# Ledger of designs, part 66: designed miniproteins, single chains, continued (2)

Each design is a single chain, and the fold is of that chain. pLDDT is the mean over its residues in the fold that is shown.

## One batch from the design tools (miniprotein)

Design m6277
Fold by ESMFold2-Fast:
Structure m6277 (fold): chain A 95 residues (1-95)
Amino acid sequence: MIKYIAAFEVLEQTPESLTVRVDLLDTNGNVVASLTKTFEGLHDPYAAALYVTAELLGIPLEKLPTTEEEIKALEEQLRKLGVLVVERRVLDAFL
């Protein structure tokens, strides 16, 4: 069962850096935590959002998920904790 939605948005993207904000929402739509982080050398906003969500939950990650398998593994880990990571624009379209 999903307990939280981690809604992410891209605040800034250049060829050199990516800044992503994640708002952790409870089942009532309240923001319970938020974190903004800038990444250098990462161009995938979804991979960045998974990493920021893990940091918000206090999950220790040694590195950014860069391979498809690493991304899927982190997504699965978060889903087992009841957390769904979605782009904020997609979430807002259904609210």
Scores: mean pLDDT 80

Design m6278
Fold by ESMFold2-Fast:
Structure m6278 (fold): chain A 96 residues (1-96)
Amino acid sequence: MIFRAASIVAEKAAEAHRAGNYDLAAQYAEGMSEIARKGAEIAREQGLPDEAVEYLKKGSEYARKAAEHARAGNGDLAAQYFEKASEYFRKAEELA
């Protein structure tokens, strides 16, 4: 499931940044953003509620911010954005 995949990638991103691998954490965050972007397109095609599509878009934006902060070495802030992205993906799945 695309939402579960995004949550798993978020966990991997958190582990990478905790290990000091900020570039790897950023790569995982970019992967989450891409998963959410594709998920939003699929949700629209399947006629899911606009709210679900909006949550996927918000998740994608938070994943992008996580990547920015991970590359800047702001690990704690990056982790917070990873968690927010995962939360929005879960909310989108609940509406699916």
Scores: mean pLDDT 75

Design m6279
Fold by ESMFold2-Fast:
Structure m6279 (fold): chain A 78 residues (1-78)
Amino acid sequence: GSSLQARAAERLALMAANKMVKELGVTPVSTTVTTSGNRATVTVTLDDGTVITATAEGNRAVAVATKGDETKTLVLEV
């Protein structure tokens, strides 16, 4: 894919991750962004031990927050 598609995926993944952070109301302590072709993955670690993984490709991003056995999922579509 083009660099523009990679940047769009990164933006969408960051939007999904940030929305999940705001909904949880917990402070992020680290953020990692990885792009592969037209897909971006954002991993955010929160100060309570929650890990958010947001993956975006095309017009859709899925953010999953995991803490122990508890999971919350958020989907963004543009």
Scores: mean pLDDT 84

Design m6280
Fold by ESMFold2-Fast:
Structure m6280 (fold): chain A 93 residues (1-93)
Amino acid sequence: DEEERRRVEEIMRTSGASLGEAYLSLGAEYLSQAIELWDTDPEKAQEYLERAKRYFALAAEHGGLPLSPEEARRLVEEAFRLGKEERERKKKG
């Protein structure tokens, strides 16, 4: 995404983060938002989940994570699953 790419480049320029670090930071933010919105806005949560998977894969490609892009995407899916389970558990007790 061209707009997201420009945002990443601006983060790097202003904060001094590496490209991989900028991607990882943005991906983690989207993952957090996906988990928070899962029970109130599942459509928006799914959108943020797909963005998180994309940025974690980019972080892996650019040295932000010592994983393959596919491993990074699986990590995001597993973290999202665990996050949903924790939120559902809190609702029950």
Scores: mean pLDDT 80

Design m6281
Fold by ESMFold2-Fast:
Structure m6281 (fold): chain A 74 residues (1-74)
Amino acid sequence: MITDEEISRAMAELAMAVELTVGKRRIAAGADPEKVIEESEERIRELARKVGASEEFIEELVKRLREELEKAAA
């Protein structure tokens, strides 16, 4: 069965997958990596909180997002 917490986490993870895809494309197109990372972190924090994800899970997502975008920028 699907719990409200499972739904919230799934929605937050889908939002992160979108931000990773878009962020990597923006960096590849010549956007400032630091700006892309900051904007993506802000959007993920906002969306994840709105869908009811825990702060602990939000911090984990933001950390993973940052690590992946920094790799794309290097």
Scores: mean pLDDT 81

Design m6282
Fold by ESMFold2-Fast:
Order: structure tokens, then sequence, then C-alpha cells
Structure m6282 (fold): chain A 77 residues (1-77)
């Protein structure tokens, strides 16, 4: 498959980050995409919120064409 363009990478990152941020108890979320790999950083108030946000981010990544892997790191406040 062809690699994503820089614009498509930014759009994918924003979509994935917004999916994580939409979870209740998430304080912040950021994502970057490079060569089809999404790296997501989530700060959450609880382990339950972090887990739900990780699941949301991975689901969004799987639904995004050109994303082959989603790596999630979480920080609990």
Amino acid sequence: PAPLTPEQQREAAMKIANAALSVEGVLSAGASVRDGVADVHITAESEEAAKKAEEAAKKAGKQTPGITDVNVSTTIK
C-alpha cells in the first residue's frame, strides 16, 4: 500500500486523538502518525478512563485507511 501523505497523516492523527479525548475522564490526548503507525499519548484521571480511551484510539486507527499499527501510552493523574 502507498504511504499516507503528510496531510493524510495529520488528519488521521487528529481523528485518533479526538476519539480518545471524547472519553469521559480523559484530561488530554495527542497523536502523531508516521508511515502508517499512530503514536497516541493519553492523560486520564483513572485507569478505567485510560483503558476506554486506548480502546477508542485503537478502534479509530483501525477505521482509518492507511493506518497499520496503533501504539498507545497512558499517564494516570
Scores: mean pLDDT 81

Design m6283
Fold by ESMFold2-Fast:
Structure m6283 (fold): chain A 72 residues (1-72)
Amino acid sequence: MMSIREKMEKLLKEVEENPEDLELISRAIKEMAELLKDLSDEEKRELLNYLREKFKDSPAAQFILGLLELGI
């Protein structure tokens, strides 16, 4: 079974590959937000910081990670 980190990375890659697919992006954001609910505030910060560094060259991923930080 995939870890939360692996699921988040998969969703961000799908967004990066399909930046114009608004329906896919909306579903990915909802799925990522739901996954983050199972984490503590400390685990959320650590995971989001890790993902921001991993996807630093992707404007779409950075935007989505920013939205998730605001929603937390």
Scores: mean pLDDT 80

Design m6284
Fold by ESMFold2-Fast:
Structure m6284 (fold): chain A 64 residues (1-64)
Amino acid sequence: SVATLQRLLNGAHGGPVDGSLEGITDPADRAALRGFQRTHGLADDGVGDAATRAALQALYDANS
């Protein structure tokens, strides 16, 4: 959901998206991450890989 994505982005407020993203095991958070990946043309595996982190960081920077 958008709310879960906003929570993930808010978690990055203190800096770049890091290892905390790798700890995402909540099904709802993983589903939101898959939705984000699908929307941005990434592999929709729900894993915070380098490409997913780069896309999230870009979105965070756009909201700064």
Scores: mean pLDDT 60

Design m6285
Fold by ESMFold2-Fast:
Structure m6285 (fold): chain A 81 residues (1-81)
Amino acid sequence: SSLDKLLTMLESTLGVDLSKQRVSLERFNRALVALGRLAGLDLEAARSKEEAAERLTTLGRASHLPISLAEARELVDRYVE
């Protein structure tokens, strides 16, 4: 699925297995910015988990891996501290 592919890209960029550990919002933002740059986006750092979910949804669309905002929120709530 698009969600599984985005999760794999995030884990690869973070250098962690998200099924085994959570990451800080700061570390997650660094991964979003790095992946955004590869997708031709200039993403601003999210100040909250809600903004991080919105950034992830935008990244998904630009990467041709579309996810819903609800799926992005669930991913962020599960894997981000």
Scores: mean pLDDT 87

Design m6286
Fold by ESMFold2-Fast:
Structure m6286 (fold): chain A 73 residues (1-73)
Amino acid sequence: SKAQADQLYQQGKKLVEQADKAYDAKDYAKAAALLQQAIAYYSQSISLDPDNMSSLLQLAVSKSILSNVKKKI
C-alpha cells in the first residue's frame, strides 16, 4: 500500500541521516553500509508503490552517493 511504501521511505531517510553522520566522522565503511541499507528500503518502497517519486529520487541519489563513498574506502 502507499502507507507502507511511505513508511519504508521514512526508514530509508533515517538510515541516510545516520550515514551522513558517519561520513562527517570520516567512517566511510559505516556510511557505505548504512547507504546500502537505505537503498534496500527505497527499493522496497518502489516495489509497493512504483510511482513514489520521493523514493525513486532518493534511490537514485543514494546510489550516486554510495558510489562516491566507496571511492574513499
Scores: mean pLDDT 89

Design m6287
Fold by ESMFold2-Fast:
Structure m6287 (fold): chain A 60 residues (1-60)
Amino acid sequence: MEELIEEIRKLIDELVKKDPKKAQSFAAEMARDGAARGRPLSVEELKEKIEQLKKILEEI
């Protein structure tokens, strides 16, 4: 789990350099998702967020 969180941080850092608004929106969405569920994101949910971030970065 920690490794997946570090991967997400790394991808968000790259996104901040290319598109700060998208990075902020994505981070806010992740925070809202966690709060709405009343639990931390699962391994599968973290992997899904990594895939979304990679796609955004590939298209920028």
Scores: mean pLDDT 75

Design m6288
Fold by ESMFold2-Fast:
Structure m6288 (fold): chain A 86 residues (1-86)
Amino acid sequence: TEKELLLKASELLDKLADAVEKGDYEKVKKLSEELVKLGAEGFGRKVNPDIAKKTGEDFAEEVKKSDKKEIAEKLRKGAEEARKQA
């Protein structure tokens, strides 16, 4: 259901925020890949696995060049909003 997708998104966003703050780039890649796949499911679509993986890899590279605390805070805000909408 839409509620189940939103709750799963909130959990993944919180886990991604933790991985970003810790500089755990392997978890950033995997969790970002899962979020891309979950987003596609929300629109009734399947994403190409190679595109999902590359999106996660590209996000991890951006995290390396960015303020990790700011990114984590934005991700946690996203998780809170997803929980409120669920």
Scores: mean pLDDT 82

Design m6289
Fold by ESMFold2-Fast:
Structure m6289 (fold): chain A 62 residues (1-62)
Amino acid sequence: MSEEGKLKLAELILERKLTMDSVISGEEAVELLREAGASEEVIEKVAKKKEITVGELLALVL
């Protein structure tokens, strides 16, 4: 993922008032990743999860 995409993802998380401990659905995580311009490989990996924490999501893309 590009540095610009990582910054966009962080911005989206802050705009939604999410914290590192926030649990989101795999569907919401996929939306965030697509909006930030993540690769399809990362999106497919996250899409297989029922839920993920924001911290875990960031660890996958950072």
Scores: mean pLDDT 80

Design m6290
Fold by ESMFold2-Fast:
Structure m6290 (fold): chain A 73 residues (1-73)
Amino acid sequence: SLMERLIEALSKHVDRSTAEEAAELIYQALKKGFSLERVKLLLITHLLNKGVSAETANRAAEEAGKVLEEYLA
């Protein structure tokens, strides 16, 4: 499932609880019709607000972006 793939991808970079919250955020944003670029920006902002470093937040967003590109193809 998309949620499981997102949690696995995000868990490479952030704690499991943060990965689960981020995956839910991504899923809700996609349901609202946000573009992939907007979803990535929303994810980065969310992670930064939780105290995740800019480097880690960007890595997590790139990994999630790859999952979403494969899922939407």
Scores: mean pLDDT 86

Design m6291
Fold by ESMFold2-Fast:
Structure m6291 (fold): chain A 85 residues (1-85)
Amino acid sequence: SMKELIEKLRAAREQATSDREKAIALLDEAVEIGRELLEKAKKWYEENKSSMTPDQLEKARIEVKALEIGVEMLEEELKAAKAAG
């Protein structure tokens, strides 16, 4: 869920200076949750696009793209964190 993603991200960032390995593990969990949310959003879009108005389709497309960018940013943050050690 989005709440779980936010909680894992907060925990990862709070641990970043005190426990690098724990911070990386929490960030890895956040990436996994983000990927699951993105897959669910894409599936919802495909299942519902035929019943949406053009305005609803555009809003849904933008929301899916925003999630995709967010997941890509989290994956880059995880990669950078792993590379720093």
Scores: mean pLDDT 83

Design m6292
Fold by ESMFold2-Fast:
Structure m6292 (fold): chain A 87 residues (1-87)
Amino acid sequence: SKAEEIKKDFLEELERIKEDAEKAAKKNEGEVGKRNKKLAEETEKEIELFKKGASAEEIAKVLKDPKDAEAMKKLYEVVEQEAEEAK
């Protein structure tokens, strides 16, 4: 279905973000390396929760920064709404 395609495309985008962050973490040292390692770990947790059908609120809890968590919650809510409208 179109709803399944929207969710699959979003999942593939998350997997790209994770892969790019893992590559950047290996290539860079210091703060840049640490930041990308954290991004890769957080994105992996998001992927696992998304695959399990977790809510936007639960997925957003992966992020410790409240502003980043709020932005992420809104992003996942938009994806859920687009998938619902595509039924």
Scores: mean pLDDT 79

Design m6293
Fold by ESMFold2-Fast:
Structure m6293 (fold): chain A 91 residues (1-91)
Amino acid sequence: MEKELVEVIKIVEEGAENNDIEKAIEKLREKGKEELAEEIERVVREMEEEGLPEKERIRRLTLLTTGYVLREIGDEIQRELEKERALKAAL
C-alpha cells in the first residue's frame, strides 16, 4: 500500500524536478494510475496557459499528488477496518 503510493509521489517529484512531467504521466499510467495521470495532465495544461513560474507549478503538482495519496490511504484504511470488523463479527 504505502510503498506504491510513495512511488507515485516520487514519480511526480522526479518529473517536476527534471521538467519532464510527460514522462511522469506515462509512468503513472503504467502503474494503473490513469485517473491521477489525466488530472495532472489537465492541471499542467491549465498552469501553462496561466504562465505560472516553474516553482509554483512544482508546488501545485506536489500538493495535487499529496492530496491524491492521502485520499487513497484513507480509502485503503477504511477498507481494511471494514474487513477487520467483518472478520470479528464472523468469529
Scores: mean pLDDT 72

Design m6294
Fold by ESMFold2-Fast:
Structure m6294 (fold): chain A 85 residues (1-85)
Amino acid sequence: SKEEFLKKLDELYAEAKKKVDENITDPEQRERELAELDAVYRTLKKAIEEGRDILKVLNALKDALEDRSPIVREFVDKAKELVKE
């Protein structure tokens, strides 16, 4: 269901935030990675609310994250698995 999907997405977001806090010691890198993670999460949540093609949105986000943070990329990959059912 949409509610179950959103709940699991929120859990993935919380997990990714924890990973940033645990693995990134540089304050500037941490701030940048958290901002990027937040932007991706907000984009996905809005896309779900608007009834957009979530797989298409996730693929576009993954393309935009090429050579970017591994933690944000992992979050997108896990969200793709969630859509797969």
Scores: mean pLDDT 81

Design m6295
Fold by ESMFold2-Fast:
Structure m6295 (fold): chain A 62 residues (1-62)
Amino acid sequence: SEEISKEIQEMLKKGAKEEEIKEFIKKQLRKQAPKTFNPSMSEEEKEEHIEEISEAIVEELK
């Protein structure tokens, strides 16, 4: 989480577009999915949740 936050901040400082930041977040969330998400969630539900979280994080950065 801290490493992801630092990378996002560096991307923002370099003028990265929201779409680039969102894709970065989604990649990191997919890597961390087994540690972050409820094990009872389906793979489809995990992917949907990753999409929602990445969008929420990007919105908070505005």
Scores: mean pLDDT 73

Design m6296
Fold by ESMFold2-Fast:
Structure m6296 (fold): chain A 115 residues (1-115)
Amino acid sequence: SKEAEELIKKLQEASKKKISEEELLELIKKAVSLILSKNTSLEQKLELIDLLEKVVLNNEYSEEVLKEVVIAFMTIVEASDDEKIKEKAREAAIKIVNSIKDESIRNKLLSIVSF
């Protein structure tokens, strides 16, 4: 879809230059909507998940933002009917959880991604 192409371009830019946490959270909401949309191709869905992972892991964001990203990926795991999308979103969530320096927050998020 055209909306997915536009978001992919914005996330590619965000992977190279840190954006604000407010802007990132809005892009995450839009990405979840597009990944769960029937109008978005499987290739575009996988690219959106990969780019969100790169944006978050390539830049230092707050643990609150990291938590919201993990919740977003787990929403995709729960709501998607495609096994490749579920697997990629779960793997991305696990990588982000493992990047969290605060042990208490990391352990809380591990309980969400471990099932």
Scores: mean pLDDT 86

Design m6297
Fold by ESMFold2-Fast:
Structure m6297 (fold): chain A 100 residues (1-100)
Amino acid sequence: SINDITSQFRQTIQSYSEQYRRSTDPSQQTDISSQIRQSIMDFISDIMDMYNNGQATPQQVIDGMNQMRQTINQYIDSLDPQTANFGIRMIDSIINIINS
Protein backbone atom coordinates (compact mmCIF):
# COMPACT_ATOMS: atom_id res chain seq x y z
CA SER A 1 0.00 0.00 0.00
CA ILE A 2 1.01 3.65 -0.33
CA ASN A 3 1.07 3.88 3.48
CA ASP A 4 3.58 0.98 3.63
CA ILE A 5 5.72 2.59 0.89
CA THR A 6 5.58 5.94 2.74
CA SER A 7 6.51 4.34 6.10
CA GLN A 8 9.47 2.52 4.50
CA PHE A 9 10.61 5.77 2.84
CA ARG A 10 10.46 7.61 6.20
CA GLN A 11 12.61 4.91 7.84
CA THR A 12 15.11 4.99 4.95
CA ILE A 13 15.45 8.81 5.02
CA GLN A 14 15.82 8.77 8.82
CA SER A 15 18.70 6.27 8.50
CA TYR A 16 20.52 8.13 5.69
CA SER A 17 19.99 11.60 7.24
CA GLU A 18 21.56 10.39 10.52
CA GLN A 19 24.53 8.96 8.58
CA TYR A 20 24.88 12.23 6.63
CA ARG A 21 24.67 14.35 9.80
CA ARG A 22 27.40 12.30 11.54
CA SER A 23 29.72 12.12 8.50
CA THR A 24 32.55 14.65 8.06
CA ASP A 25 33.98 12.94 4.94
CA PRO A 26 32.86 14.80 1.76
CA SER A 27 33.08 11.59 -0.33
CA GLN A 28 30.85 9.70 2.12
CA GLN A 29 28.41 12.65 2.25
CA THR A 30 28.22 12.63 -1.57
CA ASP A 31 27.55 8.85 -1.59
CA ILE A 32 24.82 9.20 1.07
CA SER A 33 23.24 12.10 -0.87
CA SER A 34 23.21 9.91 -4.01
CA GLN A 35 21.49 7.12 -2.05
CA ILE A 36 18.90 9.63 -0.75
CA ARG A 37 18.22 10.83 -4.32
CA GLN A 38 17.83 7.20 -5.44
CA SER A 39 15.41 6.55 -2.53
CA ILE A 40 13.36 9.61 -3.60
CA MET A 41 13.24 8.33 -7.20
CA ASP A 42 12.33 4.79 -6.06
CA PHE A 43 9.52 6.16 -3.84
CA ILE A 44 8.05 8.20 -6.72
CA SER A 45 8.42 5.26 -9.13
CA ASP A 46 6.63 2.86 -6.74
CA ILE A 47 3.71 5.26 -6.14
CA MET A 48 3.39 6.09 -9.86
CA ASP A 49 3.40 2.37 -10.71
CA MET A 50 0.49 1.89 -8.29
CA TYR A 51 -1.30 4.89 -9.85
CA ASN A 52 -0.75 3.68 -13.44
CA ASN A 53 -1.97 0.16 -12.50
CA GLY A 54 -5.19 1.57 -10.95
CA GLN A 55 -4.09 0.64 -7.40
CA ALA A 56 -4.01 4.29 -6.21
CA THR A 57 -6.35 7.23 -6.68
CA PRO A 58 -5.08 10.73 -7.63
CA GLN A 59 -5.76 11.88 -4.05
CA GLN A 60 -3.74 8.95 -2.61
CA VAL A 61 -0.79 9.92 -4.86
CA ILE A 62 -1.04 13.57 -3.70
CA ASP A 63 -1.26 12.43 -0.04
CA GLY A 64 1.81 10.19 -0.53
CA MET A 65 3.77 13.06 -2.10
CA ASN A 66 2.80 15.36 0.79
CA GLN A 67 3.94 12.71 3.31
CA MET A 68 7.28 12.57 1.44
CA ARG A 69 7.49 16.39 1.73
CA GLN A 70 6.82 16.13 5.49
CA THR A 71 9.60 13.51 5.83
CA ILE A 72 12.11 15.70 3.93
CA ASN A 73 11.13 18.74 6.04
CA GLN A 74 11.45 16.71 9.27
CA TYR A 75 15.09 15.89 8.39
CA ILE A 76 15.90 19.10 6.46
CA ASP A 77 18.79 20.11 8.79
CA SER A 78 20.36 16.63 8.36
CA LEU A 79 20.25 16.61 4.53
CA ASP A 80 22.35 18.21 1.81
CA PRO A 81 20.35 21.34 0.76
CA GLN A 82 20.56 20.47 -2.97
CA THR A 83 19.30 16.93 -2.27
CA ALA A 84 16.39 18.22 -0.15
CA ASN A 85 15.51 20.77 -2.87
CA PHE A 86 15.64 17.99 -5.52
CA GLY A 87 13.08 16.00 -3.50
CA ILE A 88 10.73 18.97 -3.01
CA ARG A 89 10.91 19.89 -6.73
CA MET A 90 10.12 16.27 -7.73
CA ILE A 91 7.13 16.26 -5.34
CA ASP A 92 5.78 19.55 -6.77
CA SER A 93 6.22 18.25 -10.33
CA ILE A 94 4.28 15.02 -9.63
CA ILE A 95 1.45 16.88 -7.83
CA ASN A 96 1.15 19.30 -10.78
CA ILE A 97 0.97 16.38 -13.25
CA ILE A 98 -1.74 14.61 -11.18
CA ASN A 99 -3.77 17.84 -10.84
CA SER A 100 -3.59 18.47 -14.62
Scores: mean pLDDT 87

Design m6298
Fold by ESMFold2-Fast:
Structure m6298 (fold): chain A 56 residues (1-56)
Amino acid sequence: GDATLRRVAEKAGISVGSVRTLARLYAEDPALAVALAEKYAGLSEEDLRRAYEALQ
């Protein structure tokens, strides 16, 4: 759900749109998505996984 995406966005200090982009990238290239999320926003792989699940 959208609430999960908002919570991840708040934690990272980025837009919900950016979280959706990272979550989609995680589905295609997990290693790159994790590296960008850690560098960009201090997000873990678990945060990206939760965001990806919220897109379903």
Scores: mean pLDDT 80

Design m6299
Fold by ESMFold2-Fast:
Structure m6299 (fold): chain A 89 residues (1-89)
Amino acid sequence: MTKEQAEEDLREAIRRAEELIEELKKAIEENDKEKVKKLILEVLMQSIVVGTLALLARKAGAPEELVEEGEETARRARKAAQEGFDWLS
């Protein structure tokens, strides 16, 4: 993987994670339990994707600021999924 490709893949994964986090928050506000259940799984999976791509980007020599953004986004996704799970309980 080239450094440029690793950076692009990570930026796209970060954008997708942010979209899913926002969609999960809206589903909670709308009291849509079925949508929240689906989005928890999607947000958790995207957290793994972003975390993995951040590791690959660091290995490829991507800027540390971008890697740290990816790691923080993965943490925020896990937190959002946990909040969704807690709301369902």
Scores: mean pLDDT 89

Design m6300
Fold by ESMFold2-Fast:
Structure m6300 (fold): chain A 88 residues (1-88)
Amino acid sequence: RAEALARAEELNERGLELGAEAVEKLKAGDYAGAGEKLAEVADLTLEVARVAADVLSEELGIPAEEILALGEEQAARLKALAAELKAK
């Protein structure tokens, strides 16, 4: 539990870094680069979902597969947005 929470904090910090990098890319007019950073955020979303599945399935009795499916849906949406940015 404590280890999983520390991992979630680490992933959140990395997500903030990638978000800031994406903003700098957009500010520079680098839509393709911003899309690449958004795709990396999508990958981190899946990792956060795995950590949440481990914690919440034990605490709440929710099947880990349901939590992972929610993370996969969010990651897919972020990857779709990344692809749109790269197509500009």
Scores: mean pLDDT 77

Design m6301
Fold by ESMFold2-Fast:
Structure m6301 (fold): chain A 71 residues (1-71)
Amino acid sequence: SLEELLDEISRVTGLTREEIRAFLLSAHPDLEAFFARFDRNGDGSLTEEERKLAITGIANAFGVALTEEER
């Protein structure tokens, strides 16, 4: 879910979930659409690939370097 993605990104980047969400809504509308795409899965669970894509996208937006383990 979107909340699970925000929590994972918060853990990886060190930002709060609210800061990440506010940043997406105000600074990067494309990432809001990206997150909406993940919400469409409707299964309440993300694949590892989907989760990593979301984390990578937000980390890039914040200028956070990711290790291979976090990708």
Scores: mean pLDDT 63

Design m6302
Fold by ESMFold2-Fast:
Structure m6302 (fold): chain A 68 residues (1-68)
Amino acid sequence: SPEEEAERDYEGALELAEKAAKSKNPQTRARYYAAAGILVTAALMLSGDEERANELKKKIDEAVKKAE
């Protein structure tokens, strides 16, 4: 179902954010964080869970700013 696919996308976003946090290369970090953000947006479109999506987007944005 769309809700089950959204859960997989949220999990994928967290995994990509973790890979970004562990990456030393700024370009590799940026790519993983960008991909995580896309998965959060896809999950939001499938689930309608704005609170969860906003929480993850905030976490990703903070990590990106900290990495720069």
Scores: mean pLDDT 80

Design m6303
Fold by ESMFold2-Fast:
Structure m6303 (fold): chain A 85 residues (1-85)
Amino acid sequence: LSPEEREEAFKKALEAKEKVLAASEEVLERLRELALRAEEAAAAGDLEAAQAAADELVELVSEASGEKDPAAAELAAQAVAAELL
């Protein structure tokens, strides 16, 4: 990413994060579950399971926020996971 593209992705990620954190308790619970699952799998050395959980987390963040930029969705998912854990 160029510096300009990265700045735009961060701005979109912050907007997506705010929308996701304002979502229903059910969505937040699912996000927390996926974030924990990814962390536990990574700690256990199960990289395949960790990646699967991380991918599902990004997909749910994209759906909940409406963010279609993959880079912004990944950054938002990381920010949401950090906030919920």
Scores: mean pLDDT 80

Design m6304
Fold by ESMFold2-Fast:
Structure m6304 (fold): chain A 99 residues (1-99)
Amino acid sequence: MVLVGLGVNPHATSLRRVAVVSKDPEFRERVTAAIRAAFPDVEIVHVTDEIEGMERAFSGEVDAVVSDTTFEFGSPVSFGRTTLDDLPGMLRSGAEAAG
């Protein structure tokens, strides 16, 4: 079972941009495919550095962050773990909870 780190910006009223944070191209491809299958109009930003991913979420540039790890920094997004299979549902629920 593949676990992913997930953070959703609580100020995002809709899912428009998602950052996929990983140095692993296979992980990025799998997560990108899962997100696009559920949200074909979403813009996906690929980031290899967790700090850059956090800064993009903090600035409001992205509405959600998906990572191969969980973040420890104080951020306006809530970070947790989910499965790759549950990821599209969690992103949808996060966007609904934010607005």
Scores: mean pLDDT 66

Design m6305
Fold by ESMFold2-Fast:
Structure m6305 (fold): chain A 59 residues (1-59)
Amino acid sequence: MEVRVEYDPERREIRVTLSGVTSAADLEAAQQALGDWLRALAPHIPADTRIVIEGPLLP
């Protein structure tokens, strides 16, 4: 499983791309880790910043 995070200040958007997710356990682990990370960043990003998660569940 691979996670890529990209911030686009022009669009006020944080884009998270997931690849190689092949099981429910991998997806749950990725969602948990992303949730914790985003919660830690929330006080430091503008309130109108969008978070977009993209990626296939299966390759």
Scores: mean pLDDT 68

Design m6306
Fold by ESMFold2-Fast:
Structure m6306 (fold): chain A 74 residues (1-74)
Amino acid sequence: SAAEAVLARLRAEARADIEALREVARERGDEELLERIREAEARLAAATTPAEVLAIQVELGVIQLELAVEEVFK
């Protein structure tokens, strides 16, 4: 169904974002960031609707923005 296809695509996108952030966190040795990523991954595993996955994607985007701001002002 269209809903299943949308959910699958959104899950794949969120997983890619999680993996990219996990790599950054590991390179930095940022244990707090690793914990935030683990929490997002757990919520993604529990998510059953596109809206739930989109909420997680917004949260991942906020983390990415926070990291970008930190890089500019370090």
Scores: mean pLDDT 84

Design m6307
Fold by ESMFold2-Fast:
Structure m6307 (fold): chain A 81 residues (1-81)
Amino acid sequence: SKEEQIELIEKLFNKAKPSLSEEEAKLAEELVKLMIESIRNGDSMEEIKKKLMEFIDKIEDEETRTKIGIFAQEVLDEIEK
């Protein structure tokens, strides 16, 4: 269900948060909020992925962008199971 996907996303974020810097945690939180909003709005997985990629592409720091991109992919992989 949508509620189960949202709970899973929140659990994955909380699991990742201790390993993130303050800046990375802020960006990951914004990404999580974007994913949750898209799910609540009834967006398809393809639409969610597109919005996620657009968000990641706007991150100016390459190392931060890569790390947040990896986190996003891990979350997507888990909710698609």
Scores: mean pLDDT 85

Design m6308
Fold by ESMFold2-Fast:
Structure m6308 (fold): chain A 73 residues (1-73)
Amino acid sequence: GASREEALAAVREEARSGDGVADAEEVERAVLRAGATPVAARLAGEGVAAASGGRMSLEGAAAVVEGVASGEG
């Protein structure tokens, strides 16, 4: 799984908005970039869209990527 630093780097690479937030699609791509499965990426994206109204902080997005990439069941 990805470390928090690797997760944050993946989120920053996908979230090019520069306003400190990431969209559900950007989080989904960051999960894939961090080396997780397509299933994990879809679940992360759907969860972000439902829970955060489609956006969250880069730190929040990094935590989702880290958790999903390391804890995909």
Scores: mean pLDDT 72

Design m6309
Fold by ESMFold2-Fast:
Structure m6309 (fold): chain A 86 residues (1-86)
Amino acid sequence: GDPEARAERLIAFAEQLIHQARLTIENIDEYSERTIKMMITGIDSMIATIEEMMPEVSPAMQERLRKLIAELKALREQLKAELAKK
């Protein structure tokens, strides 16, 4: 259905954000506090969007989305830890 297709598109966007967050962490010294804060805000917005969609999708999709949220939250905490060192 339409919610499943929307979830697949959100997964694709979230995977791109995860990739960018990982690159940012790997090259943390090259990024300003402002850029790191913007990345954290982007992750928080993505988590909120996924959580709002959660009731509309199948149990199998909910499991995929929960794993994605867990990865986004882990990256958010790593970015916050790196931000505290700057």
Scores: mean pLDDT 89

Design m6310
Fold by ESMFold2-Fast:
Structure m6310 (fold): chain A 100 residues (1-100)
Amino acid sequence: SAAEEQAKKKKEEEIEKRLKELSQKFNELMDDLRAAIAFIRSQIEEAKTLDKEEKIKVLKELLRMLGMLATISRKQNDTESLAEIEELKKEVEEELKKLG
């Protein structure tokens, strides 16, 4: 129906806006590994409250960001941050598996 199409479009626009905000905040923090990890941790918790479609897109973006931070941690020989990033990555992957 027209109402269902309008609702889908509005939801897609809200998801796009969230992903843009997420990317902007991450880019501002990525030079500070501890701040970037803390930000992603908070975003994983927020993502748990989202509906299935938005949650999948946000979790996939967080997984990409965690991959970038893992590369930075390896470059810096920061084994403690790398271990924390791999734990967060596993948590995100497990949440995505539950969603299909």
Scores: mean pLDDT 86

Design m6311
Fold by ESMFold2-Fast:
Structure m6311 (fold): chain A 84 residues (1-84)
Amino acid sequence: GKKEAEEGAKKAEEYAKKGDGKSAGRYAARAGSAAAKGGGGKEAARAAKYAVEGAKKDPSGAVSATGGAISAIGGAISAGEAAE
């Protein structure tokens, strides 16, 4: 749920900061899945941003990072807009 989405976002940020786009994408996808199941749309959207940052820093991991960002956005949408 929300806690798992937050953990995924945190790890996506950590790996993006290290320039590991592949791992950033994987954790962003996990955050998206967790948000879809139990809430955490804001956390999933945040994870998507970190996956995009990982793709920018790691072109060789860009495909995985982009896929993770898409999954995280999908999870955020499924969780609904927290402000609406």
Scores: mean pLDDT 78

